# Designs tried in a protein design run: designed miniproteins, single chains, continued (3). Part 8

Each design is a single chain, and the fold is of that chain. pLDDT is the mean over its residues in the fold that is shown.

## One batch from the design tools (miniprotein)

Design m8259
Fold by ESMFold2-Fast:
Structure m8259 (fold): chain A 97 residues (1-97)
Amino acid sequence: SELREKALELCDKLIEAAREALKCVDKEKIFKIIGLIIRAIGLKLEVERATTEEELKKILEELIEIAKEILKITKDEEVKKKAEEIIEEAKKLLEEI
């Protein structure tokens, strides 16, 4: 499924963005970013196991929420742009469902 392949690519981009955010985050937010990385990895596993478009829709909605959390806590302008691009791409995929 093209939708499933695009969802996997977005999960990989999200994991990368969260890892980049970790490099520039304040000490008190380190565990919050680590939690977001774990959640993003979990979503990728859910995409690999998804059998319905409704499951993929729910995963994409959760992916958008993780990306929004990265935006709230990162100080890095490049990471912010990547997170915004991930949100936009995920929203476009949701419109195709």
Scores: mean pLDDT 88

Design m8260
Fold by ESMFold2-Fast:
Structure m8260 (fold): chain A 66 residues (1-66)
Amino acid sequence: LEEEIEKLVKEAGEKLKKAGMSEEEVEKATEKIKELVKDEAKSVEEARKLVETSTKNIIESFEANK
């Protein structure tokens, strides 16, 4: 589970970077996603949904503000 979470978070980081976020912003966002998912996900499927939802919300928030 933790290894799968790390992989999903890495993929999320690539999406955040493509959306225009800086290296520092991506690192902070991915750490927040990782902490949330590790705390709340009980399965790989739940982890995937949480990572995807969090990533989408972060990108939408970033685009709305800049």
Scores: mean pLDDT 77

Design m8261
Fold by ESMFold2-Fast:
Structure m8261 (fold): chain A 79 residues (1-79)
Amino acid sequence: PLPAPDFAKLAEKGLEILREQGLTLSPELEEEIRRILDRLRNSSEPYQVVVDRLEKEHADDPVVQSAIAIVKRAAELAR
């Protein structure tokens, strides 16, 4: 299982690639992505545990859910 800080590193790299390909994000999405990446960087848990917890904690927040989906897509792209 990939550690959460390593997943954050992949997501950061993937976000750079997506921005180079023309991805533009609202300030609200950028802020939520930043918060998610901060949580991942500061965790000692596997990334799947942290991501699952974030999805459950913010199940009723569509902006946070979108931010999580973008982070997951970015990390997969950089893998």
Scores: mean pLDDT 86

Design m8262
Fold by ESMFold2-Fast:
Structure m8262 (fold): chain A 67 residues (1-67)
Amino acid sequence: MKELEKLRKEAEALIPQVEAALAADPTNQQAQIALDTLKKIANAKSLEEIKKAIEEAEERLKALVEA
């Protein structure tokens, strides 16, 4: 579907920016979570997989803020 292809391309375009941020600060756990999430979106086969990847990222970010 066109929407899925668009989201995958957008995720691929954002990966180099997040990789640059992580290279500047390798201890940035938020950037690591963002990179993992973008890679999952870029390889997603359905919109449901994208939604699950975002939900997992939200849980990881929440654990980081609370810990």
Scores: mean pLDDT 79

Design m8263
Fold by ESMFold2-Fast:
Order: structure tokens, then C-alpha cells, then sequence
Structure m8263 (fold): chain A 68 residues (1-68)
């Protein structure tokens, strides 16, 4: 759900501990159907922060849903 990805992006912006960041990465990976390691690679290769990656994913899902 794109709304869930937007919520995760907001949580990532407000994350203050490593445990919160890890939890958000796990939830983002679960929503996208990928591994946490893939999230880390996307951030490294794309030069995006976790909130930015979650927002881009949300936009992608919104676009896909709009085409149904």
C-alpha cells in the first residue's frame, strides 16, 4: 500500500535510534517484497536516504494502482 510507504518515510525522517531505523528498513522490505540487504544496496547505489527511498517506492505504487 502506497499510504503505508509514505507513513514509513515519515517514521524514517523522525527515527532517532538504530533500532528504529532497522525496524523501518524491515517494514519497507516487507512491503516491497525484497530483503533488507536490497534496501541498503538501493540507498548506496542510488545515493538516497531511507525516507527518500520510501517516498519513491510510494510514488511507484500509486502510479501502478492508478493504471488499474
Amino acid sequence: MAEELRRLAEEAENATSPEQVDEIKRRLADVLGIKVEDIDLAMENGGKTLPQLARVAALGLEDAEARR
Scores: mean pLDDT 74

Design m8264
Fold by ESMFold2-Fast:
Structure m8264 (fold): chain A 77 residues (1-77)
Amino acid sequence: MIPKEALELEIEGSLYLMKGAIYEKIGDYEEAAKAYRKAAELFRKAAEIAREYDPELAEKLERAAELADEKAKELEA
């Protein structure tokens, strides 16, 4: 079973990803970029913990983090 800590980090990351999308839609690119960067950080931490228990989930979390980082970079450019 995946540690509860990894699942909590995944949930928190998803919430920041949603927060970033909302800020992006209203044109608050500074807050959107901050939210996406925080989402990426949380997804990477979740992936690190999950890797020993569920490598497939870890890979998905790493991809989610990369996407969030890309979005933040686009908004900061």
Scores: mean pLDDT 85

Design m8265
Fold by ESMFold2-Fast:
Structure m8265 (fold): chain A 64 residues (1-64)
Amino acid sequence: SDQQQLNHAHNGMVTAMNKGVQDSTVNKEVQKVIDGSPDVETETYYGQLFGRGLKAMQDQLEKA
């Protein structure tokens, strides 16, 4: 659904920002998802950023 795509894009943006990624790059890929036209670059970008974000989440859970 559109709402699920928006939530996915938002979470990806937050993850990227927490990793010190350039905001302009995040906004470009987020906008593609919101517009319903993600491409291979969008998938690769989010996949790599989520992988890094997942590791950070695991580290946080181990501390908690």
Scores: mean pLDDT 62

Design m8266
Fold by ESMFold2-Fast:
Structure m8266 (fold): chain A 62 residues (1-62)
Amino acid sequence: NLEDIEKELREYLLERGASEEEADEVIELMKAGKKEEAIEKLQKYGIPESIAEDVIDVIQSL
């Protein structure tokens, strides 16, 4: 479900050096359908574009 995915994504971003505020911002961008901005933020924390796209697609399908 969306809540579980948000939790896992938040923890993943925090492990990669994001602050809680930065993790929340990325999650909100993804939920708002701002795909390009979300991908740029995810890449900043070392997440490949292909993985970022897959995660966004899952969140948008829920």
Scores: mean pLDDT 78

Design m8267
Fold by ESMFold2-Fast:
Structure m8267 (fold): chain A 79 residues (1-79)
Amino acid sequence: SEESRLLAQAIGHVLAIYGAALEGRWDEVRRLAEEFAQLAKEKKSPELIEGGRLMAKVAREFGLDDVAEELEKTIKEVE
């Protein structure tokens, strides 16, 4: 279903951002977060909203507060 595909995409993006962050690839983390924010704005699905919250938490744990704030703002706008 579309719901299952969006959930898979959300999980994939969270894992990709976490992997990039573990390697210190900050530009890649920012790119992936921006791509996810655009997807969340387009689809406005609960799965993407929850994925975005988890991404923001990961970004904050790695000190990327600017990325976390933009994700949190995007999620608040699409809720």
Scores: mean pLDDT 79

Design m8268
Fold by ESMFold2-Fast:
Formats: C-alpha cells, structure tokens, sequence
Structure m8268 (fold): chain A 99 residues (1-99)
C-alpha cells in the first residue's frame, strides 16, 4: 500500500514534468486509491497519514499545472480537483482516527 502510494506520486510528478496532463490525472487517481487502501489496512496510521499528505500535495500540484495550461473549466482540471478533494477527505479521516 505505502510503496504503491509513493510509486503513483512519483509517476504523477514525472507526467506533469513531461506535459502529460491526462497521464498525471490517472497517476494521481491511482495514488488516491492506494492511499485509501493504506488508511484502511495499515497498522501504522501515522505512516498512512504521511502517505495521504504526499498524495494531497501531488494532487494539488497536478490541478494547479492543469489549470495553468488548460484552464479552470477543462475536464481534466475538474477531474484533478475531484482527486484533490478525495485526498483531503482521506487525510482528514486518518487524522481523526489518530485522536
């Protein structure tokens, strides 16, 4: 789970640098799914929280770059914004479990 998160985050950043906005959204979506699994299955919730925060940062970076290149109303920008919200929910839920 955690290794899957880190690999997907790395792939998302590589695709952003390459100008592959569609591939970046796909990689962010994979990272969000992996982070959700890590939060649900990990015995180390603090490590899962750190992974979730890495995904949130990568998702926000992807959204900002897509908005900059394609505009705020582009379908890929909307998809990226949805993944940012999904990552934020995972982070918030994991923080609540650690209380």
Amino acid sequence: AIEEVREAVRRARERIEAGDMEGAVEAVREAVRAARRAAETSEDLEEALRAGREVLEAAAEAEAEIVRRLGETHPLAIEAAVEVLAAAVIVTATEEELK
Scores: mean pLDDT 84

Design m8269
Fold by ESMFold2-Fast:
Structure m8269 (fold): chain A 61 residues (1-61)
Amino acid sequence: MEKEEEIQKILDAYKNGEITPEEAVERLKKYVPDEKLEEVRKAIENGDLQKVAEIIAESLK
């Protein structure tokens, strides 16, 4: 399955209230280097899913 599809599922689950911010970060950490995890965590806590998507997209290049 494409990485982008898996990431989108995680973000949709968080947006729909199916998972916690901590669980979303845990699922996303395999797509993001350690130095970017703190930025991803803060973006999720702030509800800035666009920022989360941007950080992950940059990390996958």
Scores: mean pLDDT 77

Design m8270
Fold by ESMFold2-Fast:
Structure m8270 (fold): chain A 80 residues (1-80)
Amino acid sequence: SEESIILAVATAVLSELDLIIRKAEELGAEEAKRKLEELKARVEELYRELLASEDIEERRAIVEEMVRIADEAVALLEKI
């Protein structure tokens, strides 16, 4: 179902951010890690909103924003 796909994507974004933050930490990139942790906090807030929402269109918009933030995190890691 679309709901199952949305939840799977949201979970994948959270896991990806954890891996990106861990990689920045291993590289000693303190400034990048700080910015990545701020992006993770935003995604965690969106994930809470996703779980509270019962509207599929709202859930879709939330997961799209989560993916956009994940793309920002990847771009930050690529500059290290």
Scores: mean pLDDT 88

Design m8271
Fold by ESMFold2-Fast:
Structure m8271 (fold): chain A 65 residues (1-65)
Amino acid sequence: DALEKAREWAIERAKKVAERLEKVYGEKPTLTLTEEGERTIVATISTSKVTLELTFDLDLLAEAL
């Protein structure tokens, strides 16, 4: 299922961004994943120095994958 692959890709991408922030800032970020409806995942990645919010459109990702 293309939507299931899109969800897996979005979660994996968010985790990789969190790992990069840990290397850059030297502290473990908090990662929160929220499903907003059936077609959107929001990832919030926070350190003491920066907060990033990533919004993944699962329909768009499913077409690209």
Scores: mean pLDDT 81

Design m8272
Fold by ESMFold2-Fast:
Structure m8272 (fold): chain A 76 residues (1-76)
Amino acid sequence: MAKEEFEKKKEEAEKAIEETGKLVSEEVKERLREQLKGVEDFAKSGGDEAQKLGAQGAEAVRAEALHLKEKALAEK
């Protein structure tokens, strides 16, 4: 179901932010968490379609977090 898929993608994004947060500044970590919260609020504001878009948004936040993690590791 769309809600279950969104919750799963949100959890994956939260884990990525937590791991990335160990390698980046607190400001960057806070920004990523704010982006994910915005996606969550949007997904809760609408029906099935909003939850599907929310899952895509959570996945995008996860990808951004992993990109920042990779960048931090590559230059060390």
Scores: mean pLDDT 80

Design m8273
Fold by ESMFold2-Fast:
Structure m8273 (fold): chain A 75 residues (1-75)
Amino acid sequence: HMSREELLAQLPPEVRELVEELRKAIDEYRTGNLEAQKKADELLRKLEQIARESGDPVLEAVVGYLVYEYELARR
């Protein structure tokens, strides 16, 4: 079982920046900022596309975990 931080350390720097932006947008949405939802949706779609095109299993795992975190924020 790998921690979130360990998974992120394996990603390219520019992809890690997108992941950090998405996590920040999810946190803002969780606190009631509805505009952050649009940013989170956009960043998640970008990350899903990069994962799909690169075939990187680490990035696919990170995206899956971010989808789960975002779904928890949307309750």
Scores: mean pLDDT 76

Design m8274
Fold by ESMFold2-Fast:
Structure m8274 (fold): chain A 101 residues (1-101)
Amino acid sequence: VQLTQSPSSLTVQAGGSVTISDRVSGAEPVANVNWYRQPLGSGRLELVGKFDGVQPGQEVTLTLSSLKPEDTGVYYAAAGPGDELGSARAFGQGTTVTVSS
């Protein structure tokens, strides 16, 4: 499986909304696409969205509303047969989201 995220980066004002897309490709079975946020300066990935039953060829979108400066970070789609980060078989290339105050 392969995950292609769009856009690669975006900037939004606090209180605004953004949509990040991920295109799932390949022929491998994919049960879940989870979205993770990596805050700036953190080695931790935080689950921010979960989508099960995803099929190859499907586009999965993450919509974030009422954004705050602390939502700034890199957002990654991860695909795998299970719900846990350790079960991920593929990651998207990441989308950098900058929330200005």
Scores: mean pLDDT 78

Design m8275
Fold by ESMFold2-Fast:
Structure m8275 (fold): chain A 55 residues (1-55)
Amino acid sequence: MAEEEIERLGEEIGRSTDVEKRRELVEEAYRIGKEAGISEERVEELLKRGALRGA
């Protein structure tokens, strides 16, 4: 579930042109990752994967 949520946030980042909104989505993704025990490297990978689907 947490990985799926992070990937969905990445998708939103890929669709957004708002710098502040993208910053908030990235912050939320890292917060979810920390709470779920997911590494920062894995969070970044999931965000990039989502962003590719959102573009």
Scores: mean pLDDT 81

Design m8276
Fold by ESMFold2-Fast:
Parts: C-alpha cells; structure tokens; sequence
Structure m8276 (fold): chain A 106 residues (1-106)
C-alpha cells in the first residue's frame, strides 16, 4: 500500500542519518513483520536488543511476531514477560499495558 511505501521511505531516511540506532532497527523489524517476513523481523528486533538488551519495545514486538506471526505462544509469553518487567522498570506504561493484555489472554 502507499502507507507501507511511505513508512519504508521514512525508515530509509532515518537509516541514512543513524544506521546503528535501535529505533531504526525496530522500524525495519516492523516493516518486515508487515511483509510477513518473520525471520527478517526477528533479526532486526534482535539487533535492536544487541544495542539495548532491556529494550521493552523490541521485546514487545518479538512477542507479537512469535504470537501472531509464528503461533509460538510459549516463546511469545517469554518475550511479553520480559517486556512487562522492563517497561515497568522504565515507566513505559503503554508497553507494559500491551504486554499485560496479551499475558492475560494466555
């Protein structure tokens, strides 16, 4: 869609400015996930976690990739638990709420 093309264009612009930034890696992961390239989505989110091992946003995103992309509920649960713990520690209320909502469904 045009919205996907715009997101890709914005991400490429960010990549030019700061290619090592974990935010750019997370955006690349989201684009891969939207394209149903789950292996590539995991790779990008794992690279974000290499830069920040306590990145609750990347942990939340991996939870969704495993749950909704791959149907691996047990691995998704582990990532959502990590995301919840790190989000609570960092005061990331929205991330904590999203992780908790998924955990309550399992």
Amino acid sequence: SKNTEEAEKETLELLKKDPGNPIVQRIMGSIAYAGKDYEKAIEYYEKALEADPNDAVSQLALGYVYAEGLGDKEKAKQYFQQALANAQRRGLRQVAQQAQQYLDRI
Scores: mean pLDDT 84

Design m8277
Fold by ESMFold2-Fast:
Structure m8277 (fold): chain A 73 residues (1-73)
Amino acid sequence: SVRERLLARVLLIAASSELEVAKRLKDEEKKKEQLERAIELAKEAKELAEKEGDKKTIEEAEKIIKEAEELLK
């Protein structure tokens, strides 16, 4: 549906924004919080995109999740 597809894209944009903010934070606690938020938003976007068969959004969400998880190590 159009609504689910748009919501997936909005969540993906939000996840990407949280990830970019996190990369620039020097406070380790705040950085971790932003990275965890980016992962949760990207996972929600991925779930919606999987329902819609939106391969591009799935791939973009997986990239955000992977990058954020690597930064949490």
Scores: mean pLDDT 87

Design m8278
Fold by ESMFold2-Fast:
Structure m8278 (fold): chain A 119 residues (1-119)
Amino acid sequence: SLEELYELTTNAFSKDPEVRQEAILRLSELLNKNPVLAALSDQLIDPIRNGDLDAALDILAAAAPQLTPEQRALALVWLLSQFDLSVEERIRAVREAAERLGLPPEYVETIVEGIRAAE
């Protein structure tokens, strides 16, 4: 649901490390239920380790046609949580990725509002 996406996004970018860790764990559990997203996590290891957000977004965009809009949104939030980004950089990344991932406007605005609420 959009409400769950908002809460998970706000918590994943929380200033409280315990809240952040719990939300990231919950996102990982939700994503690992999908075999396509589980396989993606292996492909994302090197880009995340190298801090290469563009390469990570390219990998996610290539898999997007196999995912629902909700799965694309959850995967994007999880991915952005793996990088040390400012609030402005997170919002910019969401808006840039939205077109490539084919995210509906309601999912984009929910993620952006969740990021802003975490500040």
Scores: mean pLDDT 86

Design m8279
Fold by ESMFold2-Fast:
Structure m8279 (fold): chain A 92 residues (1-92)
Amino acid sequence: SMEDELIEELGRKYGLTPEELELVKTLMLVLKNVDRIGLGMTEAFVAMAASVFGLTPEQTDAVLALVRDLIARRASPEDAIRALVAEVHRLK
């Protein structure tokens, strides 16, 4: 998809690993479905993804806080991707 292409482009620019790119793609897939599954289920899936990708509890909380902000302000897919790539890079 065009969104996956943008994630890969920005991920290369930020020096993300393949595993970090897959985390961003997974978070975007969950975020895109928030209106279908609701906030509580979105947060549960984000926490599960963070656990599967080996994030610490502190890193998981940071990602959850960002996802909540992106949902609250109705961020565009492009803005969400940019924010998620930057956050995953910051977690190194």
Scores: mean pLDDT 88

Design m8280
Fold by ESMFold2-Fast:
Formats: C-alpha cells, sequence, structure tokens
Structure m8280 (fold): chain A 66 residues (1-66)
C-alpha cells in the first residue's frame, strides 16, 4: 500500500538526519552553497527512497514537503 508523507518521514528520520548533518558540515566548512546543499539533499533523498522501493508518486509527494 502507499505510505503517507508522515509515515515516510518517520521511517527515513535517521537517514535524513545523517544526510542533513553531512551537508551542514560541508556548508559550514565553505565547501558548498545553500543552493547546492538543497539540491544534493533532494537528489540523495530521491535515490534513497527508490532503493527502499517507494513509488514515484510517494517520492514526489514527500519531496514536495522538503
Amino acid sequence: GKATVDAIRKELESELKELEDELLRKYLAGEISPEQATAEFRERVRELMREKGYSEEEIEAFLATL
């Protein structure tokens, strides 16, 4: 069945936090811009969700909340 956005967020909470922490460290080190960090975050979340077997509809719905 289709997961809700809230259920997806809860399931991915640990991976999202690790990714946010990684990108924040790069930003604070001056390695990436805020725009680059946002683009990288969205791309990595899309790939992660596809690997976990989420549908394209679920991926788009979740990314719309970021």
Scores: mean pLDDT 82

Design m8281
Fold by ESMFold2-Fast:
Structure m8281 (fold): chain A 71 residues (1-71)
Amino acid sequence: MIDEIVNSVNGLDEKSAGDSSKMITQSLIDNGRPDLAYQVSQSISDSLRSKGMDKAADVADSYSQQSRSLS
C-alpha cells in the first residue's frame, strides 16, 4: 500500500503531488489511521525531496508531523 501510494504521487507534477499527498494523508487520518498516515506522508516526503520537489515534500512532511501527534 505505502509503496503503491508513493509511486502514484511520484508520477505527478509538483503541485499535483502536493495536493495528492494532502488528500491521501487526510483521508487516512479521517479513517482512524494516523499511524498509516504518518508512514505514508514520510515516504512521500522523502521520495519527493529526492526528486527536488521541495515544496510538495514540505506539504507531505507537515502532514507527517500532524499524523504523528495524533497517533
Scores: mean pLDDT 73

Design m8282
Fold by ESMFold2-Fast:
Structure m8282 (fold): chain A 86 residues (1-86)
Amino acid sequence: SMEEAAARLAQVARDLLTALGLPEEAIERFVEWIREHLEELLAMSRDEVFARLERLALELGLSPEDARTLADALTLTIETIRARLA
């Protein structure tokens, strides 16, 4: 379900952003953005999803390396969700 998809993606984002040392307020804003844009992300190509998430991570203040790590993990999670919904 879309609710399960949102919950899984949110969990991955929270775990990674917490490990990267972001404050809870920033983590919640990022998670809220993902929930609001989940349908759009599921309609994007893999490359578009990665680029969008990497840009958001950079805007959130992550290093290029950490932004790539976050974007990779979340893109893989979205691909897994997409495969289950097909």
Scores: mean pLDDT 83

Design m8283
Fold by ESMFold2-Fast:
Structure m8283 (fold): chain A 63 residues (1-63)
Amino acid sequence: AQAHLEEGKRLLNAGRYEEAVAAFEEAIRLDPRYREAYKVLAMALNALGRTEEAQAVGRRERE
C-alpha cells in the first residue's frame, strides 16, 4: 500500500497522471482505509479532466 502510494506520488510529480491513477488504485485495493490514497487519486483524476470519477473517489474517502 505505502509503496504504491509513493510510486503514484512520484508519477504525479512527473506529470504521468494515468500511471499515477493506477498506482493509487492499487494502494486503495491493498488498504481501503488509506485515506491519503483517495485524496491523491482524486487529484490525479482532476488533472486528467475525469472530474466525475474524482467526485466519486471523494465520497469513498469519507466512508
Scores: mean pLDDT 78

Design m8284
Fold by ESMFold2-Fast:
Structure m8284 (fold): chain A 83 residues (1-83)
Amino acid sequence: SYNVDLIAQQLGLTTLNPEQREALEHIIDENEDDENELVKKLRAFKALIEAGLEVSLDNIEILAKESPNLSDEELVEKAKKLA
């Protein structure tokens, strides 16, 4: 099983609010058997937080579809357009 705090640290996220922690735990639990989907959704999650947006499942899904074709910086800019 994955440690949510360790994964958050690996993503460069030092503090998570309760809603962000729950979203991250859900991503990990739902995608533990599919590493490619897990990585795409973790990158989407990080981009939403760095953009200062709510980590909604809909926004994670939208950004995760584009994440293989975009850098982390480009994903943050894409996330800002969802606001």
Scores: mean pLDDT 81

Design m8285
Fold by ESMFold2-Fast:
Structure m8285 (fold): chain A 70 residues (1-70)
Amino acid sequence: ELREELERLEEEFKKRLEATPEEDKQKLLEELVEEAAEFLEETLGVKKESVLTGEQPDAEAAAKGEKVSE
């Protein structure tokens, strides 16, 4: 399953982040994000740009929500 693969990658990344000092964390995070985005693009065919910058879902879809009381 894709989710299982992503979780596995996340655990690996988490381990590396934990072992990485604060100064290098920013660099490592950038690399990890690129790796994850590339993996998703290859696996799902999702655009890298959307994964890298589109941390949020579709902004237009969210705006269409109009009124949400809960």
Scores: mean pLDDT 63

Design m8286
Fold by ESMFold2-Fast:
Structure m8286 (fold): chain A 68 residues (1-68)
Amino acid sequence: MLYEIEFSKPVDPEKVEEVVAKYGGRLVEKLSDTKFLVEVPPGKGHAVALALAEAFPDAELISFNPVP
């Protein structure tokens, strides 16, 4: 499933990709310095959201929304 994710501050896209890849997902597109499109396997959304929040201590994960 595709998710559009947004952080409160710019984050390193390589680190976003590494975190998502640990759960079998991938970074599909960098939309901005704070907004990314990621693909996440079924049932892994919660684990990926938590891992992203933990990976970026100075940047709040402000949205994690399935793409319509």
Scores: mean pLDDT 83

Design m8287
Fold by ESMFold2-Fast:
Structure m8287 (fold): chain A 66 residues (1-66)
Amino acid sequence: MEEFERDVIRALGEIYLGIGKIDEQRGNYEGAAESYEKASDLYTQAGDVENAEEARKLAEKAREKA
């Protein structure tokens, strides 16, 4: 079940990453930053270090623009 749980958490991270990208396209940088931070946290919990780092960088860029 650990593998299944990890996959579910990773999928949630992908969903939040997508929400962040949509918010960024809409000019909602504050919302984008929040969604990217959530995605990074979820990817970290799933052990997906590469995607967690990517989401963290996107959150930092979005906060700079907010």
Scores: mean pLDDT 82

Design m8288
Fold by ESMFold2-Fast:
Structure m8288 (fold): chain A 93 residues (1-93)
Amino acid sequence: EKQKKIDEVNREIVQAAGDGDVETAIKKLDEAIKLGATASDFVYAISLAVWAGAYEEARKLAEYALEKGIITPEQYEDVLRLADTVRELDAQQ
C-alpha cells in the first residue's frame, strides 16, 4: 500500500532528475521520506537517474539524501562511483 505510493514518487524523482529539475526531484524525495521510503528505495531511484544520463542531478540528490541521514556514506560513495562509470561509458559510445 505505502510501497505503491513510494514507487510512484520514486518514478517522479527519476523523471524530474532526467529533466534537469533538481528542485522538483528534491521535493519528491522529501515526499518519499515522509511516506517512509527506505535507503534502498532512494539508492534505487538515484541509480535509475544515473542510468538515464542525469549524472549531476543524481549526485545532488545523493548529497541531499546523505545530509538528511537517509543513505549511508558508503551508499553515497557507491552512487558517485556509478555516476562516474556511466558518464565515462556514455562518453566512449
Scores: mean pLDDT 82

Design m8289
Fold by ESMFold2-Fast:
Structure m8289 (fold): chain A 60 residues (1-60)
Amino acid sequence: MYKLTVTAQDAEKAKAAAATVNKNHPDVKATAEGDKVVIESDGSVTLAIGAALDAIGAGL
């Protein structure tokens, strides 16, 4: 399992980014934890990185 954490400006942006990742990347699990987005992928660091980049692009 690969786990990445990205930090948003606030909890509202973290929640929005997690929702965007879950919509666009059904093969990863994104969870908003306060101002952080935790992205988990089983067996693929590439999928986790792609999801993290999408979250950053959404304007964390």
Scores: mean pLDDT 78

Design m8290
Fold by ESMFold2-Fast:
Structure m8290 (fold): chain A 64 residues (1-64)
Amino acid sequence: SSAESLKRSAIGSLERELKKEKDPEVKELLKEGIERIRNAKTAEEVREAGNELGRKLKELGKPS
């Protein structure tokens, strides 16, 4: 489905970023974001989970 393709792409990208990340607080946010995306059932929920992660990362002074 469209949602499954979007989830696979988003999770793959975030898992690659998680492997490169050194900041424990950013790692925790990335793990939380990946889990929320995995649990999303619609494309809209995937986008909302991604937006929420981006907002939290920006709050820590990191680009989304």
Scores: mean pLDDT 81

Design m8291
Fold by ESMFold2-Fast:
Structure m8291 (fold): chain A 65 residues (1-65)
Amino acid sequence: GGVQEAQTLADENPNDWRAWYNLGMASFAAGDYELAKKAFTKALKLDPNNEVAKKNLKIAEEKIK
């Protein structure tokens, strides 16, 4: 499934913010907002000026409530 494939790519490319961003997107689409938050947080640590990841992190955090 999309989440499993995205997780594998993130594990294989741990320093690529795009891999973590894609994991966040796949996890969010699957309703796994906690995994989406973790993945978007990792993407932002690698690319702190990524406005799209920052926006999607905030949306994922709102869904956890």
Scores: mean pLDDT 87

Design m8292
Fold by ESMFold2-Fast:
Structure m8292 (fold): chain A 87 residues (1-87)
Amino acid sequence: AAALDEISRLTVEMIRAAKAGDFEKAEELAKRLADLSAQRHGLTPEEKERLYRLLVAQARYLMAESKGDTEAAEKARAEIERLQAEG
């Protein structure tokens, strides 16, 4: 199977875990997503770490938004913007 199909599946699972407040599961899925993406694109360790951080920040944002935690959502959004500017 194509790595893209597994990446898509894991992305949906991560979003659902984050929205359900299961941050431990969302973080585990973010790590698996970063590992698979690094394998597919030959990312450096630094690029893989940035991708992992972006995915974790996205999970925090989704969890905060689902809870109505405006401060946590704003901090997560700022981290996402910072990491995207570096890529």
Scores: mean pLDDT 82

Design m8293
Fold by ESMFold2-Fast:
Structure m8293 (fold): chain A 58 residues (1-58)
Amino acid sequence: MEFEEELRRAREKLEEAKRRELEEARARGDEKRARLVEEIAEGFLAMIRAIEEIIKRK
């Protein structure tokens, strides 16, 4: 098992979780929560992409 594979799986799971949380927030009409979810998810995804880039260089 490669760390790169685990990282890719983590990104996929994070994207799934983001979609679920956004659907729930929108269903409740909570625009603040929806925006916060998007910002937090983007931050984590950016971090994962940065780590993937570092690993690919090695």
Scores: mean pLDDT 78

Design m8295
Fold by ESMFold2-Fast:
Structure m8295 (fold): chain A 64 residues (1-64)
Amino acid sequence: SRELQQRILMELAREAVERGFSPEQIARLVREVQRRLDEMEQQGIYDESRWREVAKEILDDALK
């Protein structure tokens, strides 16, 4: 769902700001997560907890 995606992406952006990401890094991160969530949705995966875990994994990987 679009509203669920937007909520996850807004939470992700907020956490990235708190972790010291630049606006450019945040924009890139949000785009990457959006593409992954769209792919999961195309595969029939609508589980909010799985979407949040994927977003967290991408965020944590971006910090390395």
Scores: mean pLDDT 82

